# Ledger of designs, part 68: designed miniproteins, single chains, continued (4)

Each design is a single chain, and the fold is of that chain. pLDDT is the mean over its residues in the fold that is shown.

## One batch from the design tools (miniprotein)

Design m14343
Fold by ESMFold2-Fast:
Structure m14343 (fold): chain A 65 residues (1-65)
Amino acid sequence: LEVKSSKDSIDAGKPTEVEVTVTYKGKEIEAELKVEVTADSVTVTATATIDGKKVSKSLTLPIVD
């Protein structure tokens, strides 16, 4: 399972659009995204069901001033 972001970081105090793409074996799949925000980072956890099994992967983006 691969999780990719269009951005490497988030700018503090500015609206930021982030595209998150979830792929499995080269195919884009539907995944549930959980977003956790702290003072200095944003963590996105993607959970997908593949052949009846739940698979998860996390991506963390730093917040920069």
Scores: mean pLDDT 76

Design m14344
Fold by ESMFold2-Fast:
Structure m14344 (fold): chain A 89 residues (1-89)
Amino acid sequence: KVEELVKKAKEHVEKAIEALKQGDLESALKHAEEARRYLEEALKIEENKDVKEALEQVKSAIEKVKQGDLKGAIESLEGALVLLEKALK
């Protein structure tokens, strides 16, 4: 079910935020990339505007982590969480 993929993406976004707060950039990137993968799979099954916007926020966060903008990355991931919660009803 697409709902299960979105829930897994949300769990990985939450883990990425926690890793960033702990300064674990490697773990943060792994979880953000997993979230991206689950959201891309969800969009292949069912088009959803909130899921699409959440994917864009996750991609932005990955770029920000790579550039050392950890605060911006956390803000983007928190934005993705709001969108994913909305997608889950």
Scores: mean pLDDT 88

Design m14345
Fold by ESMFold2-Fast:
Structure m14345 (fold): chain A 107 residues (1-107)
Amino acid sequence: MEMELIVIKDGKEETALRIELPEGATAINIYPHLGGVVIQGGPSISTAETTLEVLSQGEFKKRTGIIPVDTRPAEPGARDKLILTDEEGREYELINDVEEQRAILKE
């Protein structure tokens, strides 16, 4: 199924990326890796093993407004919510909503 990565810019929702999820995947996970940003899909953020997109830091910033330098589950064992930390130490929440076919990245 297609999932939209939605970002909130100046109070407006914008589609940053359209991502095709494999069968059985219900969440995307995002993490920085060697100067790039990797997006994986799976049944949860902790079990996301299928690489869907690999972007440069510059491309990810152009689309989302941030460069993630760290990512973690929002709480231990979180399945659908991820915290991204940017290069200035600001934290953003990524919320996976499979029923609405979107993942929302917000401050």
Scores: mean pLDDT 82

Design m14346
Fold by ESMFold2-Fast:
Structure m14346 (fold): chain A 95 residues (1-95)
Amino acid sequence: SFRDEFLDVTLEEIEKSKSIQEAYDIVKQGLLLYYYRTLIETQDPDKALEAAREMGQRLLERVREEYPDDSELIQAVEDAIKEALEELEKHRKDL
């Protein structure tokens, strides 16, 4: 599914990232793009936002499982998810 493909591609990009900042940028931009793609397909901003939240949680769970001792990476992924969702919630209020 697109959801599983997105998750696998994003994790591969994180693994190939050369810095914590690159991993942060990959996650933040990825979730924003996931939201907009879901918004186009569903035409429902609430469903798109919930899909982005669910994807963020699944991504964080996988990062914790694959890199359990990389506290800096886990924190960067958590921060990227939080900031992406905050940006999306602000845009939703302006709709």
Scores: mean pLDDT 85

Design m14347
Fold by ESMFold2-Fast:
Structure m14347 (fold): chain A 75 residues (1-75)
Amino acid sequence: QSAAQRAAFEQAATATLLELLDPERAAEVAYLMSVARSNGASLEEIARLILDQVRRLAPSVAAQVEARLAAVLAA
């Protein structure tokens, strides 16, 4: 994967979280995503981390987040 693909994924993931979660919870998940990236996590690992956190914090929107992340990874 390229740095541009990583940046595009993280931008799309952050936008999805800001749309579907309240700002504080979106910021918490975005922070964990940035830490995982700094530790060399793959996009698949970051997507799994996001989904695990969303299922815990906002289970009602988890399926919608999963669908959006899958669409971004398929692009």
Scores: mean pLDDT 78

Design m14348
Fold by ESMFold2-Fast:
Structure m14348 (fold): chain A 100 residues (1-100)
Amino acid sequence: SREEIEELIKEGLKILDKIIEAIKNDSSNEEIEKLVKEFEEVAAKAAELLADEGLYEEARKLADLTIEAIETVDKYIKGELSKEEAIKKLEEIKKEIEKL
């Protein structure tokens, strides 16, 4: 249902906020990776339900934004992105998901 999709997107956005907070607070890589896995699982379920409703463009956009968020966090953990750059990118991704 649309209500189920909206709740999953809200849950995903809350987890994304937790990832941003964890990075700001210099949380362990294990804690950040756990949150990323939770985000990926929730976002994948939302994308599947969007596709089931025939909303293929929205499903693809959510999937692409999810991959971008995962890659951003991975680069941060590897030291390829600064804390400031990672947070900025994740906040931009959050804004794009909010438009769905």
Scores: mean pLDDT 90

Design m14349
Fold by ESMFold2-Fast:
Structure m14349 (fold): chain A 80 residues (1-80)
Amino acid sequence: GEAEERAREAGRLAREAQRILDDPNASPEQKTAGAITAIGAGFEMRLAIERDPRAEPVAREEAESLEGLAGEQVRRNIEG
């Protein structure tokens, strides 16, 4: 459903944010934007689950592929 698609989109944003954060050539400005995006992706994941708890399995699948700050933000927002 729509909430499950939102959870997938939040996972996509989290992965993009982590790629920036892991990039040794990223500027301080790019890393700051990446960190903000990672935090935002976590909140988007939470909102998807709050709108439809059936999004939680999708959110957990997305979290399995995530590491670093983005993974931490997504997981904390799934667990509450």
Scores: mean pLDDT 85

Design m14350
Fold by ESMFold2-Fast:
Structure m14350 (fold): chain A 77 residues (1-77)
Amino acid sequence: MKLSEEELEKEQIISLARMWLGIAKVMNLPEEARKELVELGEEAIKRIEAAESAEEARKVLEEFKKRVDEILAKAEA
């Protein structure tokens, strides 16, 4: 079995997104914020897996990180 460079990059992005989702599940956050982060992370992983290119997958990951920051900012407010 041989993965292309783009396939390897996409797998790395998926792994990173899954790692972030795992961290979100154990974070000391309000229940509402945690649920929102988990749902957002699961949706982001699905979008990354469906992405046609590593570039598209990276854009989804960047959007996910931005949304995480917004949710965390709201939880701290």
Scores: mean pLDDT 74

Design m14351
Fold by ESMFold2-Fast:
Structure m14351 (fold): chain A 95 residues (1-95)
Amino acid sequence: SEMEERTEEMAKMFGKVIVESEKSQKEIEENIELGEEYKKKFEETKDKKYAGKALIYYGIVELYYYFMYKYTEKEEYKKKAKEAEEKVKELEKKI
């Protein structure tokens, strides 16, 4: 449908911006580090607020890799998006 085509086109455009930007690559790395930091804080404290923060950061990483995959069609980005998605799903069970 026209709406599905527009959504696909937008995902590819976002992916292009991310791939072509060194700043976006640093933002991905920072979001991974923050996700890992808050996941660790959750395991140490059992405070659900840290699980929620970790979920947000891993969710951002999933979206970035998903868009990169839609633009490049490189399986490495699909795999990284799926790895981030699995971390999000694990954390959702704990909130």
Scores: mean pLDDT 87

Design m14352
Fold by ESMFold2-Fast:
Structure m14352 (fold): chain A 77 residues (1-77)
Amino acid sequence: ALEEAKAAALAGLERARAAIEANSTDPALVAQATAIIDAAEAAVRAARSVEEVLAAVAAAEAALAPLGEQIAAEAAA
């Protein structure tokens, strides 16, 4: 259960990284997003419970949301 939750969370974070790299040519936005995802992956790996894994993913999603909006605005410009 815990290791399965970690594997699913890490796979989700890697998909988020791939999506950001595919949709942004701004190296500063990519660097910010990469730092958030790297920190989230470290938190997921260190997690001792499924609740801690979910909390780490939720924190990463909240931190990435403004960057995703900036990438979308760049694409629309």
Scores: mean pLDDT 79

Design m14353
Fold by ESMFold2-Fast:
Structure m14353 (fold): chain A 72 residues (1-72)
Amino acid sequence: SEEKRKKAREYIRKNLDKFKTAEGYKELIDEVSKKFNLSKEEVTEIALEVLAEETRKEIEEKKKKEEQEKLE
């Protein structure tokens, strides 16, 4: 259900540090899959969506810092 996907997304967002290793990534996907009764494929897609959102935020923050640097 959509609610399960939303909760899985929030859980993944809180555990982004696990994506720094292949083992941690696999562990997180397995954990979320079992906890929310979602397929590994669904969890992987949600994880990619969360990573894309975080990357977008980091890019926006970086652009803001670059503009501040130009003003100094």
Scores: mean pLDDT 76

Design m14354
Fold by ESMFold2-Fast:
Structure m14354 (fold): chain A 94 residues (1-94)
Amino acid sequence: SRRIENTLAALKERKPKYVVVPNKNNTEEAVELVKAIREAFPDTVIVVLNHDTDPEEQEKAAKALLEAGADAVITGEKPIEEAIELAEKLAEEK
């Protein structure tokens, strides 16, 4: 995917300690992106902010994203600031 390729190129240039990945009803693409980031950047903290509002889809997405290599998944309609705070905390623990 060009979106995945562009994201990996930006991460390679900036070498961030953490990445926040937003997702809403596109869990398959988010899983592929998380896998690609983890394979390219083994030490980067990955937090997914999942805005899926259906409880069954939330549980399924969280499981798939964690299995793909995400360090954490925040579910529901939470602000991006909550995901950033968690990502910063997890990055400090590495």
Scores: mean pLDDT 80

Design m14355
Fold by ESMFold2-Fast:
Structure m14355 (fold): chain A 86 residues (1-86)
Amino acid sequence: MTKEEGLKIGEESIEKAREQGILTQEQADRLLELFREELSKAPETVQGVLDAFLRAVGEAVRQGILTPEQALKITNIFVEKLDEKE
């Protein structure tokens, strides 16, 4: 899996969460920024992309950007989309 593919899955997952009212636009933008930063440091593997997303979500909760409930919901969306890719 490339970093570009991982970023696309992250962008699509975050947008779906925003469309479903799970995240506000501001929360979506901040989470995407954190994910881009973590993804830049990750290996180009499915596990590396997943770990980068989990770190970004954890940091967003730590900073008070997301609630733990929002974090769980967005993580579920991301994992489902990631599972759709080989």
Scores: mean pLDDT 85

Design m14356
Fold by ESMFold2-Fast:
Structure m14356 (fold): chain A 100 residues (1-100)
Amino acid sequence: TEIMKYFKLLQEIVEKAFKELEAKYGPLRELTPEQRAEVFYELIKKVTEELAKKVSPLVAKDFATLIINLARREALRLGVPQELVDEMEKKAKEEADKII
């Protein structure tokens, strides 16, 4: 199905982007809350840039929204303060709008 095709593409893009970020910043568990927020922001940016190259703008925007929501939930779960998560989400949405 088209949905499964897009999910596999998204998974591949996210896994590649995460490996690149882990090589740059080190393991998430060893980072400060502020650094974790920055890693999630960079992850969203990298994923959105790759999606914009491979799918229509409408699909890219929907998937950017999905990854932003998932990153927000994961950042909160990992103890990033609400205020930093809100700033990350705002920056990520602004950046996604520039890319798409």
Scores: mean pLDDT 79

Design m14357
Fold by ESMFold2-Fast:
Parts: sequence; C-alpha cells; structure tokens
Structure m14357 (fold): chain A 86 residues (1-86)
Amino acid sequence: SSSLIGKSVDDVKGILNGINKLLKELGVEEEIPEHGVQKLLDEAKKNGIAETETVLKGKDGTLKRIKITIESENGKVTGLKVEDLS
C-alpha cells in the first residue's frame, strides 16, 4: 500500500497492479478489471473517497467478498485499503 501512496489518480495501470498484488496476498486469484479501478479512481478524484464491494474467486474456487477503499487529495492517492469481508 505504501508504494501506491502519492501516485496520481490518473495512473490507472499502476494502481490496478497494486490492488491486484494486495488481492493475491489475501489469497484471491481473480483480478479486478481495469474499468472497475478506473471507476473507483474517478469517484475518489471527485469526492476524495471511493468504496466498492465485489465477490472474487480465491484458491480452489472459494468466493471472497472484498471491499476496496481509495482516498485521494489534490489528484494523488492518499489512502488505499483492500479488505476480506468473508
């Protein structure tokens, strides 16, 4: 998460790669699509914070409910959180 703090909200690919890395650390094998991350970044840029919940496949087909929170200030990412709610 520290490597993503200070990134531009326009760096969709960098933030996508960082989120997918955090998901893999939680045992999630399915990746978030780029359009989903773009939507979160657009919302965070507009409102300073964006949250979403989604269901993603983990190991052996186990479904995990994941919450992603992105915070931004002045066009930069100031917070990123990926939580397993399962």
Scores: mean pLDDT 84

Design m14358
Fold by ESMFold2-Fast:
Structure m14358 (fold): chain A 87 residues (1-87)
Amino acid sequence: SPEIRELAEKLVAYLVHAYLEATGNVEEAQRLAKETLEKLDKAKSAEEMMKILEETFEEVKPRLSPETAARLEDVLAKTLEKIRKLA
């Protein structure tokens, strides 16, 4: 679904941007973006896409401030809810 893909890509952009702001590591931010988008391209179901998004958040979370982590956790939850409604 193009709509599910767009929601997933938007969340990945938020996670990668937060990682870049927290770490200043451009090379790792680019790698995270590339690897996550490649996993999303290979996903065969909305359920697989949701797992990829959850795993990407868990990878980024330890590098973030508690405030930023809480904000992105809310964005993740809302994104997963929208994906479930479209699936």
Scores: mean pLDDT 88

Design m14359
Fold by ESMFold2-Fast:
Structure m14359 (fold): chain A 127 residues (1-127)
Amino acid sequence: HMTPLEFVLKVGEMFTEALRVVQEGVAAGLSEEDILARVDELIEKFKEEMLKKYPSIDPELLDRVAELIRKAVRYYYQYLKTGDKSYLDKAIKELEKERDAEKNPVLRAVLTELINYLKEFKKKLEA
């Protein structure tokens, strides 16, 4: 019963939560490994919830989304740790390359959602 749009929005919500986990972890003085472990817990819980509610969903689609979020989160961690906004640009550029190579329209929409979130976040920091 899930539309591609509903899936993309749920991924966006989970991504926002993942960034919050990173921000709170950095503020608490946690290691990168501990922060990434907490992000992985969030991602695995999301994957389990999605498979439980939508059993026909492709597990490979969920694994690919997880990979993209982990990639974006690592750049966001570097930004928070260093204060260097160029890590946000690196995240955006990397996700844009992934989107350009992606043939699955749902994954392209997910990538667009993640890219737009990071671009808007960066704009707010530069205002």
Scores: mean pLDDT 87

Design m14360
Fold by ESMFold2-Fast:
Structure m14360 (fold): chain A 61 residues (1-61)
Amino acid sequence: MSEKDFQRVKDLLISLGVPPEQADALAQQALQAHQRLKEAGEDYPGILDTIATLLANRHLA
């Protein structure tokens, strides 16, 4: 798994208002969800950012 993707997702989550302490856990969840979708053949540009945004919205609701 790419360390670059983890940092990007974490920064995105923080920019959306997720506290830094929760951003690490949510970034890991986003990467795990992305990996499972890739295994199912569902991978496209921006999918990881979409997953991260959905997790942030759920956390902030």
Scores: mean pLDDT 78

Design m14361
Fold by ESMFold2-Fast:
Structure m14361 (fold): chain A 102 residues (1-102)
Amino acid sequence: PGPDPELWEAMRNTPLEDAVRELEELLGLGDLPEETRREMARLLLRIGLLAAEIAALNDEEARKRGTEIVREVAERLDAGTATVEDLRRAARELEELLREAR
């Protein structure tokens, strides 16, 4: 009981640049310079991947802290106040958290 194996293969083989483009469109980042939008979408993809790895850890404190970091990012995105520096900081905090939990 899981998603279609063929769909998972297709998603896994999607180039990161296509995923970044889809995130740019989904988030409505059209008012920002193209270079900034691309960087933000790339950082959001990285944050999502790091959050998924943390969620798989057998460490409740790490999962709680990771959830708080992701929630703050989501809140800033919803408010339209997220910056590239905010996303870079969140990605670094998630990387440190993942490393410390291992």
Scores: mean pLDDT 69

Design m14362
Fold by ESMFold2-Fast:
Structure m14362 (fold): chain A 66 residues (1-66)
Amino acid sequence: SEEEVEKLLKEAAELLRQAMREIFLNPGSPEAQELQEKALKLIDEISKKTGLSREEVENRVLELAR
């Protein structure tokens, strides 16, 4: 359970890193939006699995994406 949550957090963090990179390198690219949407979907899943609010999960993901 903890390992599963850790995996999802890391996946969401990687998607956000990719989205930030795409925003920086290719402004206006639709890929950035797609990556953000995938990250948000994972954040929703983590929220449901852990009982944490979406905002709390988002903060944890942002910390990992540093």
Scores: mean pLDDT 82

Design m14363
Fold by ESMFold2-Fast:
Structure m14363 (fold): chain A 74 residues (1-74)
Amino acid sequence: MKPSKKEIFEKIVEILTDPSLSLEEAIAKVSELIKENEVTDEELLRMILGMMVARAEGDQARFDELVERGRARL
């Protein structure tokens, strides 16, 4: 089965919130998932990049806002 945009987004959230993954490992897994699923939605990609930056900066509030926005859109 092909994963939906919603399923891909939720998997990205899981990867970025996984405490067993380093930031580098999480970014690598997210990038691979985007490539494998040919995600070309510019707005969705911008949101995902924002979530990665928020995680790198430890900005939980910004991360949560982007997750809520993504879920509301998908």
Scores: mean pLDDT 80

Design m14364
Fold by ESMFold2-Fast:
Structure m14364 (fold): chain A 65 residues (1-65)
Amino acid sequence: TAELLRAIAEYPTLGGIARKLGVSQSTVTRRVNALRAAGLVEFDPRDKKRVFLTPAGQAALREQA
């Protein structure tokens, strides 16, 4: 969802995203994994608690603006 993509752009940690959206960290992890399967986000290979938008994810956010 656009709200989740925006939260990832503002809060690169799973805990920060969970706090921003008012949901559990496990809910965020499931949703982030779905976005990763769609190619919109990736986990930081050095710190798997951090996620960032791919170019495709950034483009999806721009289309919603």
Scores: mean pLDDT 76

Design m14365
Fold by ESMFold2-Fast:
Structure m14365 (fold): chain A 84 residues (1-84)
Amino acid sequence: MKLYRPGPLLRKLLEEVGITKEELTEEEILNGIFEYAEKKGLIDKAKNTLYVSGTLLGEILGVESLNINDIEGLMKRLRKHMTL
């Protein structure tokens, strides 16, 4: 199992949902991302879309929106903000 250290922007986001661990699995990071998105009301459930423009998550991902079912695309963007 790989453990990742979040970079400054990702750590700030995870802290907003109460996640303060130094090292996290990809699953723990994804759970934090979706908890943040739900807490901020960023999910359009009818369209399965995250609208992240103008948010910290949008800054991290570098997009205005993405499909919530594209977990691999989400992880590829998140990996730029974390280290092994």
Scores: mean pLDDT 84

Design m14366
Fold by ESMFold2-Fast:
Structure m14366 (fold): chain A 75 residues (1-75)
Amino acid sequence: SIIDEVLQKMHAEFREKLKAREEQLERIKKEDPENYEEVKQKEMENIDKEFDERYRRALEEGVLLESKARKAERE
């Protein structure tokens, strides 16, 4: 379905962002281990919020695209 395609694309893009953030956190862990725990805590909270928002947005976009496809086909 169109919704599945949009969600799959969102998941792939989010995984790429997560890898970049994990690399950044690893650098902080090596350079400033004392601040690592605080940065990690905030980053985990931000990641959770971003995922929820991106997931909701992807669902909305998928529904809109599917609605447009149905309208073009019949309505």
Scores: mean pLDDT 79

Design m14367
Fold by ESMFold2-Fast:
Structure m14367 (fold): chain A 61 residues (1-61)
Amino acid sequence: SKKKIEEELKKLLEKFEKEFEKWLKENKPSRDDPEEIKAIKEALKEQLLESFEEKLKKEKE
């Protein structure tokens, strides 16, 4: 069970990183500011983790 959760989380994070890299290449934010890009990435990552936690809670109920 725990290993499956870890694998699922790892896949989500890997997918997120690839999707974010593609998004950056395709959309090229108007400002090439590495700190701004990192802040956006971290905000999206936190949302992803929050959604994953909510999904796990629903599966336990």
Scores: mean pLDDT 74

Design m14368
Fold by ESMFold2-Fast:
Structure m14368 (fold): chain A 100 residues (1-100)
Amino acid sequence: SEQIEILEGIIKRLEKELKLLKEEKDEERQKQLLEATIDLLEKYIELMKKKNLPKEVIDTLEKALKELQKKLEEKDFEGAIKTLEKLIKELKAKLEELKK
């Protein structure tokens, strides 16, 4: 399924971004990584809409995008990490549902 392959690719990329954000100690670089992750999520939402992924999956990313934008404004990088961890967990659960 193309939808399964897309979602697996998104999860794998978000796990890489999460690792980079967790390992970064410089606040300015954490800001740049979070801005890049937000841009990436916006592109993924557009891709998912074009590929007709389930609305529930799209809504999950849109909710996480809004939360991450708020964390960026607040400079809450620990909160951004937790938001991204929760998003990855929710997407993995939805991926397993799509495989059934």
Scores: mean pLDDT 89

Design m14369
Fold by ESMFold2-Fast:
Structure m14369 (fold): chain A 72 residues (1-72)
Amino acid sequence: KEKEIEEIVNSTKKRIEELIASTDDIVELMRQINLVLIETKKELEKIVSKEEADKAVREIARYAIQLIAEKQ
């Protein structure tokens, strides 16, 4: 359902923002973000198709990359 997907996406983005703010080591940051994305994909796959979950996770990953680039 749209609201449930939006809540998962927004919660994941907030988690990534928190990790970027609190983690100085880029390698560790990337590892932690990857774990968050894996968990988010599993949650989304319970609600939407694999293709839709993959698309949403890819969009969140792009968001994370943009935030990291801004921090550097």
Scores: mean pLDDT 81

Design m14370
Fold by ESMFold2-Fast:
Structure m14370 (fold): chain A 57 residues (1-57)
Amino acid sequence: SGTIIRAAAHDLGKSVGTVRRYLSRVLRGEMSVAEAARALGVSPAKVSSAVRAIQAE
């Protein structure tokens, strides 16, 4: 479901589309958590938390 990405977008103060793009790149190993955090203008901890929430299965 898109629930985790929507929650992450709210937490990061960004659009769902923007957050989905950057989190997808991090999940595919195309971008580091630090690079995504810089691009989104948020702390690396928030990006790391969102990525871990998506990967937690």
Scores: mean pLDDT 77

Design m14371
Fold by ESMFold2-Fast:
Structure m14371 (fold): chain A 98 residues (1-98)
Amino acid sequence: LQKQLEEALEKFAEYAGLLHGAASTPEGKPYYGSVEAAVESAIKIEPDLADKLREAFERGKKETGEEGKSLTAEQAYDAQSQANRSINEALGLYLKLK
């Protein structure tokens, strides 16, 4: 359970980073919305993982931002879906571990 929580939070942070690196739609809006706040929310669930979560975020951000990997609308939607699934899974696990 604890390992599943850690994995879900890391996966969430990495997808959030990937969306942040892609930065915005052509209209200038973020793909995920408030990506920075989303990562901070994950750190609030498991503060001991803060460094790992920030590292995962930076990995995703580098892939789309620095390495220039563009995302189609479908790929951005999939990444958002994966991020939302991962954070919801983490919240469910966190509530069971309290």
Scores: mean pLDDT 68

Design m14372
Fold by ESMFold2-Fast:
Structure m14372 (fold): chain A 84 residues (1-84)
Amino acid sequence: SVAEALLRQVEAAVRKAEELAEQGRIEEAIELAERAVREAEEAIERAEELAREFGVDAEALREAARRGLELLRRKLEELRRLKE
C-alpha cells in the first residue's frame, strides 16, 4: 500500500541518517533528513489530493504520514543537537 511504502521509505531514511551520524558525518545526516522531510511532505500532499479526487479512504495514509513525519522530525532534532 502507499501508506506502507511511505513508512518504509521514512524508516530507510532514518537508518541512513543514523549510519552517517555514526561515521561523524553529522552535516550530511542532517541534509539527508531535511530532504527526506521535504519529500515526505510533498508525497503526503499529493496522496491526499488523489484520495480526495477519487473518494478513497485516506485514514491509513494520514496516520502513516503523521507517524513518519514525527519520526523524521525527531531524528532531525537529535542530529541538530549533535552538531552543537
Scores: mean pLDDT 78

Design m14373
Fold by ESMFold2-Fast:
Structure m14373 (fold): chain A 94 residues (1-94)
Amino acid sequence: MSPIEKMLQALEDLKERLEAGEVSVEEAALALGAMVQEFLELYPDVPEERRAELRALVDEVFRLLNAKAPEEEIRRAVLRLHEALREELEAQLA
């Protein structure tokens, strides 16, 4: 399985586990942060504007966690980051 296919599968699994209540929004945020870092390290040719967007979404999730924001607000930020990373991974397959 390619690194991209493995990351896409991990993203799908993480979302299902979050929706099932098997992982907390904090655990999902930590996992997504690690996945973004791995993606950016494996794909240095991703344009800087896209790299900056992913980093900004990670920063927003951790800002909300550190501020102890309501779970619903953190969850929305996590799902937004999830969608952005999924789109970048799918772009690498095209």
Scores: mean pLDDT 86

Design m14374
Fold by ESMFold2-Fast:
Structure m14374 (fold): chain A 101 residues (1-101)
Amino acid sequence: MTNEERLRELARAVAEQLRARYPDLPKEIIDKMLDPNASVEEIVKALIEAMDYVLEKHPDDKELLRQLLAVARAIKALTSDNPEVKELAEKAIERIQEKLE
């Protein structure tokens, strides 16, 4: 499996988990994460947008935030060859870690 294929499978798993847990999460964020025509950068931006939504609306869901922290670390590892995307993942890691203090 390529890093892109792994990222797309990761996005699908996150989308399914978020849809099941928070039906109030905007459908457009889920749709972006699941778009088969989306670039790696667009998928990562959608994943981070979903993480930021959880940080803003459900900061007390520490279990989900720990899972999203693991996801952000996986994104960073899978996108190590793309500096812009890696930086977005690193900033997401920092924001989630701050809420888990």
Scores: mean pLDDT 84

Design m14375
Fold by ESMFold2-Fast:
Structure m14375 (fold): chain A 92 residues (1-92)
Amino acid sequence: MSAAEKIEAALRETLAEEAKVALRLEARIEATETSVRLEARLVTEIDGKRVEAEVRLEAVATETSVHLRLEVRVRTEGEPEQHHRAEATIPL
């Protein structure tokens, strides 16, 4: 399997598990030979409060590495929006 295929498979499995506890889950995955892009929106309830999460993940494979970019936005009822970004490069 290519690195992109492994990442796509892992994302689909993770989303299937999260869907079991979600009030609503919407996800879009786009994959090529060298890239995977995930956009997911999750609505759930934690401690009686509605929580909405948006996740964007992009993974790009090169001959020697996988570059990952992650963006997460979380909105909890009655609280300010949290916005997190992370990037990582994983050598192959």
Scores: mean pLDDT 72

Design m14376
Fold by ESMFold2-Fast:
Structure m14376 (fold): chain A 56 residues (1-56)
Amino acid sequence: GKRELAEAAERAARAAEEAETSAAKQTSWHMGVMAAKQSGDPRAIEGAERAKRAAA
Protein backbone atom coordinates (compact mmCIF):
# COMPACT_ATOMS: atom_id res chain seq x y z
CA GLY A 1 0.00 0.00 0.00
CA LYS A 2 0.88 3.68 0.02
CA ARG A 3 2.04 3.55 3.64
CA GLU A 4 4.36 0.63 2.98
CA LEU A 5 5.91 2.40 -0.02
CA ALA A 6 6.33 5.63 1.95
CA GLU A 7 7.97 3.75 4.80
CA ALA A 8 10.32 1.94 2.42
CA ALA A 9 11.26 5.22 0.75
CA GLU A 10 11.93 6.85 4.12
CA ARG A 11 14.03 3.88 5.21
CA ALA A 12 16.05 4.00 1.98
CA ALA A 13 16.58 7.76 2.34
CA ARG A 14 17.82 7.32 5.91
CA ALA A 15 20.16 4.52 4.89
CA ALA A 16 21.64 6.62 2.06
CA GLU A 17 22.05 9.65 4.33
CA GLU A 18 23.71 7.58 7.06
CA ALA A 19 25.99 5.88 4.55
CA GLU A 20 27.21 9.21 3.17
CA THR A 21 27.58 10.82 6.60
CA SER A 22 29.19 7.70 8.03
CA ALA A 23 31.74 7.54 5.21
CA ALA A 24 32.76 11.18 5.71
CA LYS A 25 32.96 10.75 9.48
CA GLN A 26 34.91 7.51 9.21
CA THR A 27 37.44 9.15 6.88
CA SER A 28 38.01 12.05 9.30
CA TRP A 29 38.26 9.71 12.28
CA HIS A 30 40.52 7.30 10.46
CA MET A 31 42.86 10.21 9.72
CA GLY A 32 42.81 11.20 13.38
CA VAL A 33 43.51 7.68 14.61
CA MET A 34 46.28 7.24 12.03
CA ALA A 35 47.91 10.48 13.15
CA ALA A 36 47.72 9.35 16.78
CA LYS A 37 49.26 5.98 15.93
CA GLN A 38 51.96 7.65 13.85
CA SER A 39 52.83 9.70 16.93
CA GLY A 40 52.82 6.58 19.09
CA ASP A 41 51.26 8.54 21.92
CA PRO A 42 48.88 6.36 23.99
CA ARG A 43 47.07 9.49 25.18
CA ALA A 44 46.29 10.56 21.63
CA ILE A 45 45.05 7.08 20.76
CA GLU A 46 42.80 7.02 23.84
CA GLY A 47 41.48 10.45 22.94
CA ALA A 48 40.59 9.30 19.44
CA GLU A 49 38.83 6.19 20.78
CA ARG A 50 36.94 8.29 23.31
CA ALA A 51 35.70 10.61 20.56
CA LYS A 52 34.53 7.59 18.59
CA ARG A 53 32.69 6.26 21.62
CA ALA A 54 30.99 9.62 22.23
CA ALA A 55 29.80 9.82 18.60
CA ALA A 56 28.25 6.35 18.79
Scores: mean pLDDT 68

